# Designed miniproteins, single chains, continued (4), part 38

Each design is a single chain, and the fold is of that chain. pLDDT is the mean over its residues in the fold that is shown.

## One batch from the design tools (miniprotein)

Design m13388
Fold by ESMFold2-Fast:
Structure m13388 (fold): chain A 65 residues (1-65)
Amino acid sequence: SIDDIQKEIDELNARSDELTKQLQEAIAAGDREKTRELTMEEASLTLRIMLLFEKRRVLEQQQAA
């Protein structure tokens, strides 16, 4: 359902916020390896969120028809 997709998006956004804080700490520490790892993880998470937004859009269109 749209509500289930929204809950999953909310959970992934909470994880993204956590990763952003870790990334800021790694940048402040000058840890280039950790910064790279966290940046790649954030990019992967962002793609997953975008796919869920697309799935929600499709379901919204089906309900509007």
Scores: mean pLDDT 84

Design m13389
Fold by ESMFold2-Fast:
Structure m13389 (fold): chain A 67 residues (1-67)
Amino acid sequence: MEEELKKNFIENLKKRYGDDEVAKEFQELIDKGYSYSAALYYIEAKRNEKFDPEAAKEMRELAEKLS
């Protein structure tokens, strides 16, 4: 069940951002001990920082609280 959830998150991230690098970034965060939710917010923050720095900052703070 946990492996299926992780695969679904990775597939959705790859579809959203159009590259395999995001799957690697997600796995690295999980390996560092972040929860799936924290890892998702961290990736969203990183990927959107250039376009929406305020939203990226809020997502980053949420990732840290969920870790």
Scores: mean pLDDT 76

Design m13390
Fold by ESMFold2-Fast:
Parts: C-alpha cells; structure tokens; sequence
Structure m13390 (fold): chain A 79 residues (1-79)
C-alpha cells in the first residue's frame, strides 16, 4: 500500500512513461494512473492538469487497449 507521498513521487515517471515508444509501457502507465486516481485522488490533485494533458494524446494512440486505458484514466481524473 502506497502513501500519498509515495504516490506523488511516482507521478513524474508515470507521465514520462505515457510518451514511451513501447505500447506495453504506455498501457501500464495509463492503467496505473487510473488506479491511483481511484485510490489516491487527493495525492493526484496538484498534478491533475499535467496528467490530463499527458493522457489526451493517448486517446488517438494506434493501440486500442492504450486508447481505452487513457479514456478510463481521464474519466477517473475529471470527476
């Protein structure tokens, strides 16, 4: 179980991973951001706009699984 401090420490790396050339890395990062948005919404609040901006390009990703994961992460963040 991660503390809010540990969650915040992961965010810059997850944002970078959303731009990775590997579909597997982008998919994993988008799924982890969805999970963190649901489990630790307060920890993500200061980074919400940056995370949303990083996820929006993935809605047009060539991999449909990445597009769906990005959609779910955005839905969790924009509540």
Amino acid sequence: MLSDEEVRALIPGLIAALSDPSDEVRLAAARQLERLAREHPAALEPFRDAIVAALEPLLSDPNPEVRWAAFRALAALTR
Scores: mean pLDDT 83

Design m13391
Fold by ESMFold2-Fast:
Structure m13391 (fold): chain A 91 residues (1-91)
Amino acid sequence: MKEEELAELLREAAELLEEAEKTGDKELAKKALELAERALELAKELGNEQGVVAALELMARAYELLGDKEKAEELREKVRAMREAAQAARA
């Protein structure tokens, strides 16, 4: 149930970000950020690490489009660390 809600939030945020990246529309970026933040909260409640990584990546992209480069860099660094840890554990 909530896993399906998480998947929908991530999908909708990604679609809005793709459009915002093409158009430079900051209102679409803000809406995508809101959906990604909701996805992050839900992923944390579910213990879904893959969902947390996906939500953080979408938030970083949204912050970059909104001009908050420092926040975007912080989130990207967190995503890189999480992905590297996951890859090392599977290698």
Scores: mean pLDDT 83

Design m13393
Fold by ESMFold2-Fast:
Structure m13393 (fold): chain A 65 residues (1-65)
Amino acid sequence: SGKELLAEALTLLEQGKVEEALAGLEMILRIERDPEVRETAREAKERLEQGKVEEAKEILRKYLE
């Protein structure tokens, strides 16, 4: 599910695998229909593209709680 893919993206970011996390978020945006999952993935992706890794992690953690 999209939520499981968001959790995987967070795990990748905790491991410093930013490019792999970005690819995961991009996949979510292509396949997921849930608007909350899509918005979370989009916001996290935008922060990562700006180099704001800790902000992206915070976005993902708040959603997954």
Scores: mean pLDDT 87

Design m13395
Fold by ESMFold2-Fast:
Structure m13395 (fold): chain A 100 residues (1-100)
Amino acid sequence: ALPSLAELRERAAPLLASDPELAALWERVRATGDEELERLFLLGLVHEAEGRPLEAARAFREAARLAAELGDEELARKLRERALELEIEDALERIKRALE
């Protein structure tokens, strides 16, 4: 089943504590007051921390869509940028493995 918002906050806490840019992005997400946006953002962080970059990218893209619908185009842009970076990292790792 879908993890609770409280469970996602707990699981994402180490990554948020180690990255001040992510912590700032999370505060911006929380400022929207949208629980689904926060859930998708935290789910993206959890997937990223657990080595699932493509699942993380999908969660961040959905979060970006909701941020744009809420009128926060800058938050949407930053979430899309993070999703793209994860997709690039995944592609580079596959290229590296093909060269081994």
Scores: mean pLDDT 84

Design m13396
Fold by ESMFold2-Fast:
Structure m13396 (fold): chain A 120 residues (1-120)
Amino acid sequence: MEEEDAELDRIVALTQRALDAIDSGNYEEALKAIDELIKFAKEVEERVRKGENRPRVIQALANAASTLASYVGVPEEAAKAQAARDRILANPDMSPEEQLEAVRTAIEALEAAKEKIKEK
């Protein structure tokens, strides 16, 4: 498997793990899955800062962040992550600055989802 395909599969798996954990009331497991997504998103941010072009991975992270934020009831952050996803889909030839903005938006939405789960 290519590194990028493995990264995309990991994002999907962690997102599904978080959703399943929320549905079962296992908030500790949900927080672990979201923490792994945040850690991975921060690694992607560092790689983009070093000159890597990562639009597909950032798009997947923004989609995961939008899904999780929407699911736990943080609609403003969910909408921002959704908009970031849609911008990447419309322009996959994004500048490094636009990629950094999108990944930071995804991280903010994931952190908002995490804080909302902690209230439960």
Scores: mean pLDDT 86

Design m13397
Fold by ESMFold2-Fast:
Structure m13397 (fold): chain A 80 residues (1-80)
Amino acid sequence: EEEEKLKEAKERVKAAIDSMDLPDSVKQRLLEAIDEAESLEEMRQRVVRVIGEAKKAGLITPEQAERLLQAIRDIEESIK
């Protein structure tokens, strides 16, 4: 039940990431963060950290970072 919701959230976030024009290195780090997460809160925290690091490194634009954060929020709201 909660485990099924987490699996669904992970699949949806992975699909959103795959649909975005992001560097492969950033996509790989995001997928690793998602796979390591044991809860929705942990997934959010890990993904937000990877996005922040990628933005600071200049690997993604501020607009791409905002779109990723919005996609995660939308997915979390849809599974509550």
Scores: mean pLDDT 81

Design m13398
Fold by ESMFold2-Fast:
Structure m13398 (fold): chain A 62 residues (1-62)
Amino acid sequence: MSEVKELEERAAEAYQKGKDYLELAKKDPSKRTIYENMGGAYFALGDVYQKKADALRAAAEA
């Protein structure tokens, strides 16, 4: 199930990008709000991908 692995990789990358954007927010106060919103959005996206990956894994076994 290549989709499961892709979703897990997307989740991991989303979490990493979220952290990167939060670091950018610390370095550039003029764009802080935008970077914080991007970071939050990426963390939420990571959660969605992870839950979908878990559901697909369960469905593939069932």
Scores: mean pLDDT 82

Design m13399
Fold by ESMFold2-Fast:
Structure m13399 (fold): chain A 97 residues (1-97)
Amino acid sequence: MQKEIEELLERLRELEERLREAVENGDVETARKLAEEAARLIRELLRLKGVLSEEEIEFNAELVRTYVVLAAEAKAEGLADEEAAERLRAAYEELLA
């Protein structure tokens, strides 16, 4: 179990770097694919930890996926940082509703 957790964390770190690059370039399609993979790994990691409910696990995975995609979309649209931040805040509030 510890070895599996460490392997998942390694893959998440690799994805984080690629996600950052995709977002920086406004590559929405690549960001979407990488965000889906990150969400999958987050679900596996949180299930192995056994601390959160399935509902909490899904919420955390969906939150990460949503934020990455919205960040890439905002960059592709050429939005100012303030406008991008407001869009991310609105999405967070929607997920909490």
Scores: mean pLDDT 76

Design m13400
Fold by ESMFold2-Fast:
Structure m13400 (fold): chain A 111 residues (1-111)
Amino acid sequence: MAATREVVMGTVTAEKGETLNVTATATVTSGSAAPATVTVIIELRTADGLVPLAAATVQAARGATATASTSAVAPESGEYEVRVLVQGEDATVTVTTTLNGATSTATLTLP
């Protein structure tokens, strides 16, 4: 059964006009052989969650590591976050994000 899991991975403070760089690495480690692919969406947004700035999507196959990156210019001085969505079924996905050098890791389980 397809499911979506969501996590907020990191928060940074940026000044207006500063470039925000995000890299996310996703590794699929467990689950059945079918389906073997999960969709990972990374979204760079304001920390209140109200203004999306940029997004990237990658597919990760079971036993594989996939990397997605995106960037945006901060429209206002304030706090920004990375939201990660993982969609699929019967998989465990470990996601590591780096936002302007700040690293966060989360493990998400799809039923």
Scores: mean pLDDT 79

Design m13401
Fold by ESMFold2-Fast:
Structure m13401 (fold): chain A 58 residues (1-58)
Amino acid sequence: GPKEEELKKLLEELEELERKGVQAAIDGDTATLQEYQARVKELKKKIAELDPELYKKL
């Protein structure tokens, strides 16, 4: 349903940003890392609103 589709999209974006954040950390790109960390926090809040139980497992 719509909730499951939105959750999948948010989880995919979260995983992509976390991978990019790791790469930014390896590269020493602090500005990009901080931006990705802020985006990750925002996505996790949206996941918590849609599925609080799933959020606790993240």
Scores: mean pLDDT 82

Design m13402
Fold by ESMFold2-Fast:
Structure m13402 (fold): chain A 107 residues (1-107)
Amino acid sequence: HMHDKGVELLRQGAVYLAKGDYEKAIKLFEEAIKLDPSLEATANLLIGRAYLKLGDYEKAIEYFEKAASTGTPEQKAEAYRLIAEAYRKLGDTEKADEYSRQAEKVA
């Protein structure tokens, strides 16, 4: 099944993410989505986290928004918390507070 291969790519990507190889992690997460679209929410959360580590906060927000649109309520809450973190890094405390409140409502 493509699902088993996609899950293996997510695991490999998570190892590279932990090692700080963010670009390689992102490529593996993108391949996981291509093989199994059901992994989209999980993979987009991980891609967003990689962009946070790279300091690309606008791309991080984009991927967390994608994860929120397709994820479970728990994944939506996590995505909204991470969007709030990214907005704090950008200095937009009003949007950070807004997304923190949204995270509480969907959990």
Scores: mean pLDDT 89

Design m13403
Fold by ESMFold2-Fast:
Structure m13403 (fold): chain A 93 residues (1-93)
Amino acid sequence: QQARQLAQQGRDLADRAGDDVTRRAFQRGQQTGLDGLQQAARVAFDHASRTGTERSLRLAYYGVYLSNIANGRSEEVARRIARAAVEAARRRS
């Protein structure tokens, strides 16, 4: 239940950002739960790594953050991991 609700939050964020690739990945997360949310985070990270846009980097941040929250990590740990992921994506773009 929690993983699917978090995937819905990610889908809404991607939809507002106009990122159809990441939106579809989070939509799959709503259907498949934790595994799908983790896949959506990976899709958002890969998209940010290729595009380097501030919008895609923010979606990568939230995807990684939400997947870590769904996996039982604290908010502080999830934010730290998400920041590291965004830094890695910027280096690749």
Scores: mean pLDDT 81

Design m13404
Fold by ESMFold2-Fast:
Structure m13404 (fold): chain A 85 residues (1-85)
Amino acid sequence: GPKVEVTVEGDTLTVTITGKSGEDAETAATAFADSLLNSGAAESAEIKVEGNTATVTVKMKSEELAKQVAESLKNGPGIFDVTVK
């Protein structure tokens, strides 16, 4: 599966997804951003794709929600490498 790095700083999540291709990375990034937006936890999301890496910058509605999402990902299936700042 894709390698995923998550950094939380304040109310902002930065997620870097490295896939087998740019399309794989973008697909994973879009699914992640859409899940947070549809849950009502995120205010906005921006996706940038370069090579086989997609960077998702998510503005959460609060710092507490950002930390809760990061903790959930850290305790998930082990594909996420999570750093909290």
Scores: mean pLDDT 77

Design m13405
Fold by ESMFold2-Fast:
Structure m13405 (fold): chain A 89 residues (1-89)
Amino acid sequence: DYFTELVKEIVREVDKALEAGLSPEQIIERVRELAYEKGLPEEFIERVVESLQAALKASSNPATVVAALAIDLIGDEELRKLVEEWKKK
């Protein structure tokens, strides 16, 4: 489904940024850029950034950050609903 593929794309971007040694601020900026390019709603962008900030604060290990972000976002039913409603436009 679109929401799952979108989360996978965001997680891949975060993984690439972590592998490149980018700072937390730079990783967050790259995720914001990806979301703005896709025209995603601001509420979605802020929720993803909040989850990413929490994951980055909890661990410096790329695999742990990526797993935590993916689990948190995929499990967010309200976030899924927001994306589904946005897609109806």
Scores: mean pLDDT 84

Design m13406
Fold by ESMFold2-Fast:
Structure m13406 (fold): chain A 60 residues (1-60)
Amino acid sequence: TVTLTAEFANLHTAIGAALAIIGEVPEAKVTLKGNTLTVEVPDDPELIAAARAELERHKA
């Protein structure tokens, strides 16, 4: 697995990113702690790219 971590401007944007990742990469394990989102993605280049794209779209 590959672990991606991103800090967001506020809880609302973090929740939005978490929901987007769950929708696009349901295989990923998403953990939200405050404004910080941790995403554990299977070691699959396509899934990793999709998760990174969602984090970047919502990133503060």
Scores: mean pLDDT 80

Design m13408
Fold by ESMFold2-Fast:
Structure m13408 (fold): chain A 59 residues (1-59)
Amino acid sequence: MEDAERILKLYEEGKYEEAVKLAREVNSDPERLRELMETLTPEQRDKVGEAVDKALEKL
């Protein structure tokens, strides 16, 4: 399962700490971050970013 799909699923399941942790792990790995940025459309990237921001608000 792609990192973006996993982040969104964790957020939708209310697993905010796990969603934020996964997002930080992806951001700290240049290869995974590049793959995510190249695979997603700008709209999909915005959706993932919003989910992470909202998860952070819940922590």
Scores: mean pLDDT 78

Design m13409
Fold by ESMFold2-Fast:
Order: structure tokens, then C-alpha cells, then sequence
Structure m13409 (fold): chain A 69 residues (1-69)
């Protein structure tokens, strides 16, 4: 769920000592991909908007594919 993804991202941000809202948002996106709540179109749009590296995009796509299976 989105609530679970948000909680997971908040816990990870606290563990890493991240307080920047932008970095917390990036962690939320990764948690959402891992939980299967991001679509392929959303991943592509976010990759362009956040200027993600090809490697980061590949990681999000792999997380999405595993969650979908």
C-alpha cells in the first residue's frame, strides 16, 4: 500500500540520517516500486523528472517486475 511504502521510506531515511524532503521522496519512490505500486509509465516519467541514472531506472524496473510476478 502507499501508506506502507511511505512508512518504509521514512524508516529508511531515519536509518540513513536523511532529512531532506527530496531525498525522502526518492526513497518513497523506491519503496513504492519494491511494493509493486508504481506502473512502468510512472517509473519512466519519474526517471525523466528526477534525472535518474540508467542504473537507477533499471533497479526500479527490476523491483517492479519482481513485484508483478
Amino acid sequence: SLAEATERAAAEAEKRGVSDPREIFRLQLKARAELGVLTEEQIDALAKTLNLSPEEVEELRKAYEKAKK
Scores: mean pLDDT 72

Design m13410
Fold by ESMFold2-Fast:
Order: structure tokens, then sequence, then C-alpha cells
Structure m13410 (fold): chain A 80 residues (1-80)
């Protein structure tokens, strides 16, 4: 069964969702990819994205993004 993470970012009342499926990259590359996608999601305002990345990398990237933007954005990570 394919594991999936849902990452929800709320910025200035606008919600963006990134769905991450298990991908073949290493954890650090996956983290960087997820951080870049989350920055794009915040910039685009309210779009939904689906990407592939290692789930450990996705979680790490989302946690790094949450810490970097703690005053601007709310970030929730959910395993489906």
Amino acid sequence: MRRVLRITVKYKGVESVVIVTEGPEDVERGAAKVEAVLRSAVAAGGEEWEIAAPLEGARLGAERFKEEHSEEAEVEIEEL
C-alpha cells in the first residue's frame, strides 16, 4: 500500500494543500523539494499540489518550513 502525507499550509487565511506520495529521492533532496513546493504554494495562494518525495524527507522539509515561517504560516502534517 502506498503511504501518503498531507501537508496543509495556512497563510493569511488562505489554505494550500500538498499531497506527498512515497518517492525515490534521498531524505535531504526530498526535504529541499518539499520546502520549495511549500514556498510555491504560499506564493500562489490556495492551490493544491501532488508530488512524490521520500516521506521522511517530506516530513523533515515540512517541519523546517514550519520553523522558518512560524510567525507567517500554520503548517499541519498528516499521514493518510
Scores: mean pLDDT 77

Design m13411
Fold by ESMFold2-Fast:
Structure m13411 (fold): chain A 66 residues (1-66)
Amino acid sequence: GAAELRAKQEELGSGQLMGFATLVAGEALSATAEIVDDTTVRGVVETVNGRLTVEHDRVSGEFTIV
């Protein structure tokens, strides 16, 4: 159903945010992700070197630390 699709999209989003955080801050340990709108995912990523808040624009593919 729609709730399962949303949960899968948030799961994929958290994986993408963890991948980005691992490249810029060190090993990602956990992430949360929320769908802000049809093109934007925002989440908090815990890494071995600290916590990042990250947005991903799915149209441009750009990651931003906020």
Scores: mean pLDDT 78

Design m13413
Fold by ESMFold2-Fast:
Structure m13413 (fold): chain A 77 residues (1-77)
Amino acid sequence: GALEEAERLLEEAEELLRRGAPAEEVAEKAKEVVRAALKLPPELAARGAGLALRGIGLAVEASLRAQREGGAPLELG
């Protein structure tokens, strides 16, 4: 069902992050997780929110990893 698809997409995103895939690839898979979670019925809203937040967290983690590897200094204004 839709919930199982969202959970599978989240597992795929976690595996991409674990194997060191590019941040952009992790972010695109995380977008698929969020999109799938938003399609869940109201009865699963809390579960969907949890999946979406986890997906966002993976995308953020991948982006921070890419920034550290890219060596661009944070401009503290």
Scores: mean pLDDT 79

Design m13414
Fold by ESMFold2-Fast:
Structure m13414 (fold): chain A 89 residues (1-89)
Amino acid sequence: EEEKKKLEEKIKELEKKIEKIEKEIEEKKKELEKKMEELRNLPEDAPISEVTKKIGEILRIIGEILDLELEKKKLEEELEELKKKLKEL
């Protein structure tokens, strides 16, 4: 039963990590929406430097979201494996 407790603790830890990443992804998606809206609201005569800056910010946020989604996927796969091990005990 000690093995079962260790697996349950690891499962809880992974679930908390996944929840934290999900919250970070949601926050980044909201930030992305705001930055895209800022880009859309730029004047037609806005300097190219301002347009380039906004595009750079958007691309950075997209990259951060993709990194977080990849990390979440890895943790979800690990969680599924641990849950299978728990069922076998």
Scores: mean pLDDT 85

Design m13415
Fold by ESMFold2-Fast:
Structure m13415 (fold): chain A 56 residues (1-56)
Amino acid sequence: GEAEEAMERAVETALANGDEATARAIRAHVEKLLAEGREEEALEAAQNGLRSVEAA
């Protein structure tokens, strides 16, 4: 879904920046929201994560 796609982009970007801790945190947070059925919040979290790592 859109949340998983945004999460993968954010994780890949964080890893490219050498920030494994941020990549792990983004994945864990988005996956938790998805597991709870909070798809809109998961997408928002993934998009916020992507914006943060793209700005780094």
Scores: mean pLDDT 85

Design m13416
Fold by ESMFold2-Fast:
Structure m13416 (fold): chain A 87 residues (1-87)
Amino acid sequence: SREERARQLLEAARRARALAEKLRAQGTPVGERLAEVLEEGARALEELARAVAAGDEERAAELLERVRRLEEEMERLGDELAAELAA
């Protein structure tokens, strides 16, 4: 159901925020950058959950695209780290 999907998205957002807090606690520059992206992702997931619960298909599609872009950003950060470690 829409309500179940919204609950799952909110749980994912909560877990992303918890991971961001742990990464910040490590005190590394990469941890801070990843934490920032995770917090942006959590906000997008929370907004997506509200759109899904409301049946707002256009808003949900917009927010899903935003989540996809944040996933691409996380992948790029991972690639940058791999390149730095190889240099």
Scores: mean pLDDT 81

Design m13417
Fold by ESMFold2-Fast:
Structure m13417 (fold): chain A 90 residues (1-90)
Amino acid sequence: MLSEETMEKLLRYFDPDGDGRLSPEDLALLRQRYPELADRLDGRVTPELVEELLLAEYRLFGKEQTERLLRGMGLTDEEIEEVLSWIEEN
């Protein structure tokens, strides 16, 4: 399981205003990037959604692209290693 600190950073990236919702623009971008998840995207920001998005990024684009995405989200090297380890175990 991802630590609370790492998950909070990921949740804040997708939901910077803390309303528990993806913006219509963010939802459209996620549907374009992860078409396999499009039917499962209901516009809510949850830990479960974040986990599904991370698994999809790794599956579709690989480890190096997932690492770049996480770095772009403001994660530290240690937090990136935590997320990648979690993905590789799941």
Scores: mean pLDDT 80

Design m13418
Fold by ESMFold2-Fast:
Structure m13418 (fold): chain A 91 residues (1-91)
Amino acid sequence: NEEGKKLFEEGKLDEAIEAYKKAIEENPNDAEAWANLGEVLYKQGKYEEAHEAYVKAEDILMQQGKKLGKLLEYSTELGVKLLEEGVKKVF
């Protein structure tokens, strides 16, 4: 993603798009790469494609939020059980 950002800052929009697409091919769940791709597409006047890229980034962030929520749920349940056993040993 750093390579794409540098190209975008230099005004090399086509090269930036190619770099972000490569990053997405390596990690399709990289929300930042999708958001950055949308920004470059918007700068080129490709508003519909930019919107689709932003929606994809948002979907990934929402899915990551759900996955993180599930991991936190499992961690919290285990944490509560450990605290219950600890409290029972103190009292």
Scores: mean pLDDT 73

Design m13419
Fold by ESMFold2-Fast:
Structure m13419 (fold): chain A 75 residues (1-75)
Amino acid sequence: DIKEAIEYLKKAVKSSTDEVTRLLLKEAIKILESKNPDLKRAIELAEDAAKRAEMAGDKETAEYAKKAVEYLKKA
């Protein structure tokens, strides 16, 4: 369910105030919106964003990014 993953990644971008976390999330969205998305790369970027947000204490962004990873692993 790539569509659900993109929606959660967009929510994560909106909740994050960290520029690097936002860049990782935006890159994952860009990959997923491509014609033949590299799901493994998108998962890596979303997991990195989730870890970064979690370490920064941004639980909301971390949870949205983790939810996106969950949907990508089902795809």
Scores: mean pLDDT 86

Design m13420
Fold by ESMFold2-Fast:
Structure m13420 (fold): chain A 73 residues (1-73)
Amino acid sequence: YAAVGKKLYEEKKYEEAVEYYEEALKENPDAAETYYYLGLALAKLGKDEEAKAYFQKALELDPSFEKARAALA
């Protein structure tokens, strides 16, 4: 299902990507990768503070998640 979210993001359907990832987190709230992609979509919508919070959550769930750590730098 990550492929569907990435496709929406690539098509610049950021609001739809956010909704998709929010539903994905209801099924698996410990999915670090899903929090990361939700953060990317929110950043594209100009919601930078919300995006940072989700990148931090992704890193809390997976401290080795280099992409989430890089996104916070």
Scores: mean pLDDT 79

Design m13421
Fold by ESMFold2-Fast:
Structure m13421 (fold): chain A 55 residues (1-55)
Amino acid sequence: MLQLPDLSSLSPEELEVLLRVIEHEKELAKKTLSPEEYQRTLAELEALEARVRAA
């Protein structure tokens, strides 16, 4: 997952793209990571998703 400069500066279209990227990363993590690594990554992605939705 790439670091973002400022979520509040993004357009609604850019925020929507980020949400789709986060969803894709969740699916990729499920396929490529161990169950333990997947759970940790999922928690991080869900936290990021919540921040994007709050922006």
Scores: mean pLDDT 75

Design m13422
Fold by ESMFold2-Fast:
Structure m13422 (fold): chain A 97 residues (1-97)
Amino acid sequence: DELKTLESALKSIEKAIEAVKAGNRDEAIIYATVALISLIVTSKYSKNPEVKELAEKSADYFAKAIDAIQAGDYDTAIENLKKAEEYVRKAIEVLKK
C-alpha cells in the first residue's frame, strides 16, 4: 500500500528531526535512511506521475539532510528534513484524491 509506505516515511522523518534536535547522530541517520529508501521505492514504482515527482524531490532533500548530519551541520539537516516532510505530505494528499 503506497499510502501506508508514505505515512511510514512521514513518521521516520519526524523521528529523524527529534534525533537531530537531541544530538543523536546515529539515530538521525538511521531514521533518515529508512525514509529515503521508502521514497526511492515510491519514485521508481509509483504509477501516479505527480506522486513520483514529489517522492523524487523528497528523496533529494533526504540525501542533503543525511550529508548535513554527517558534517555535523544540524541546522541545515533540520531544514532539509522539513523540506522532505513537506513533499511527503503533498504526495499523501495527492493519493487521498
Scores: mean pLDDT 87

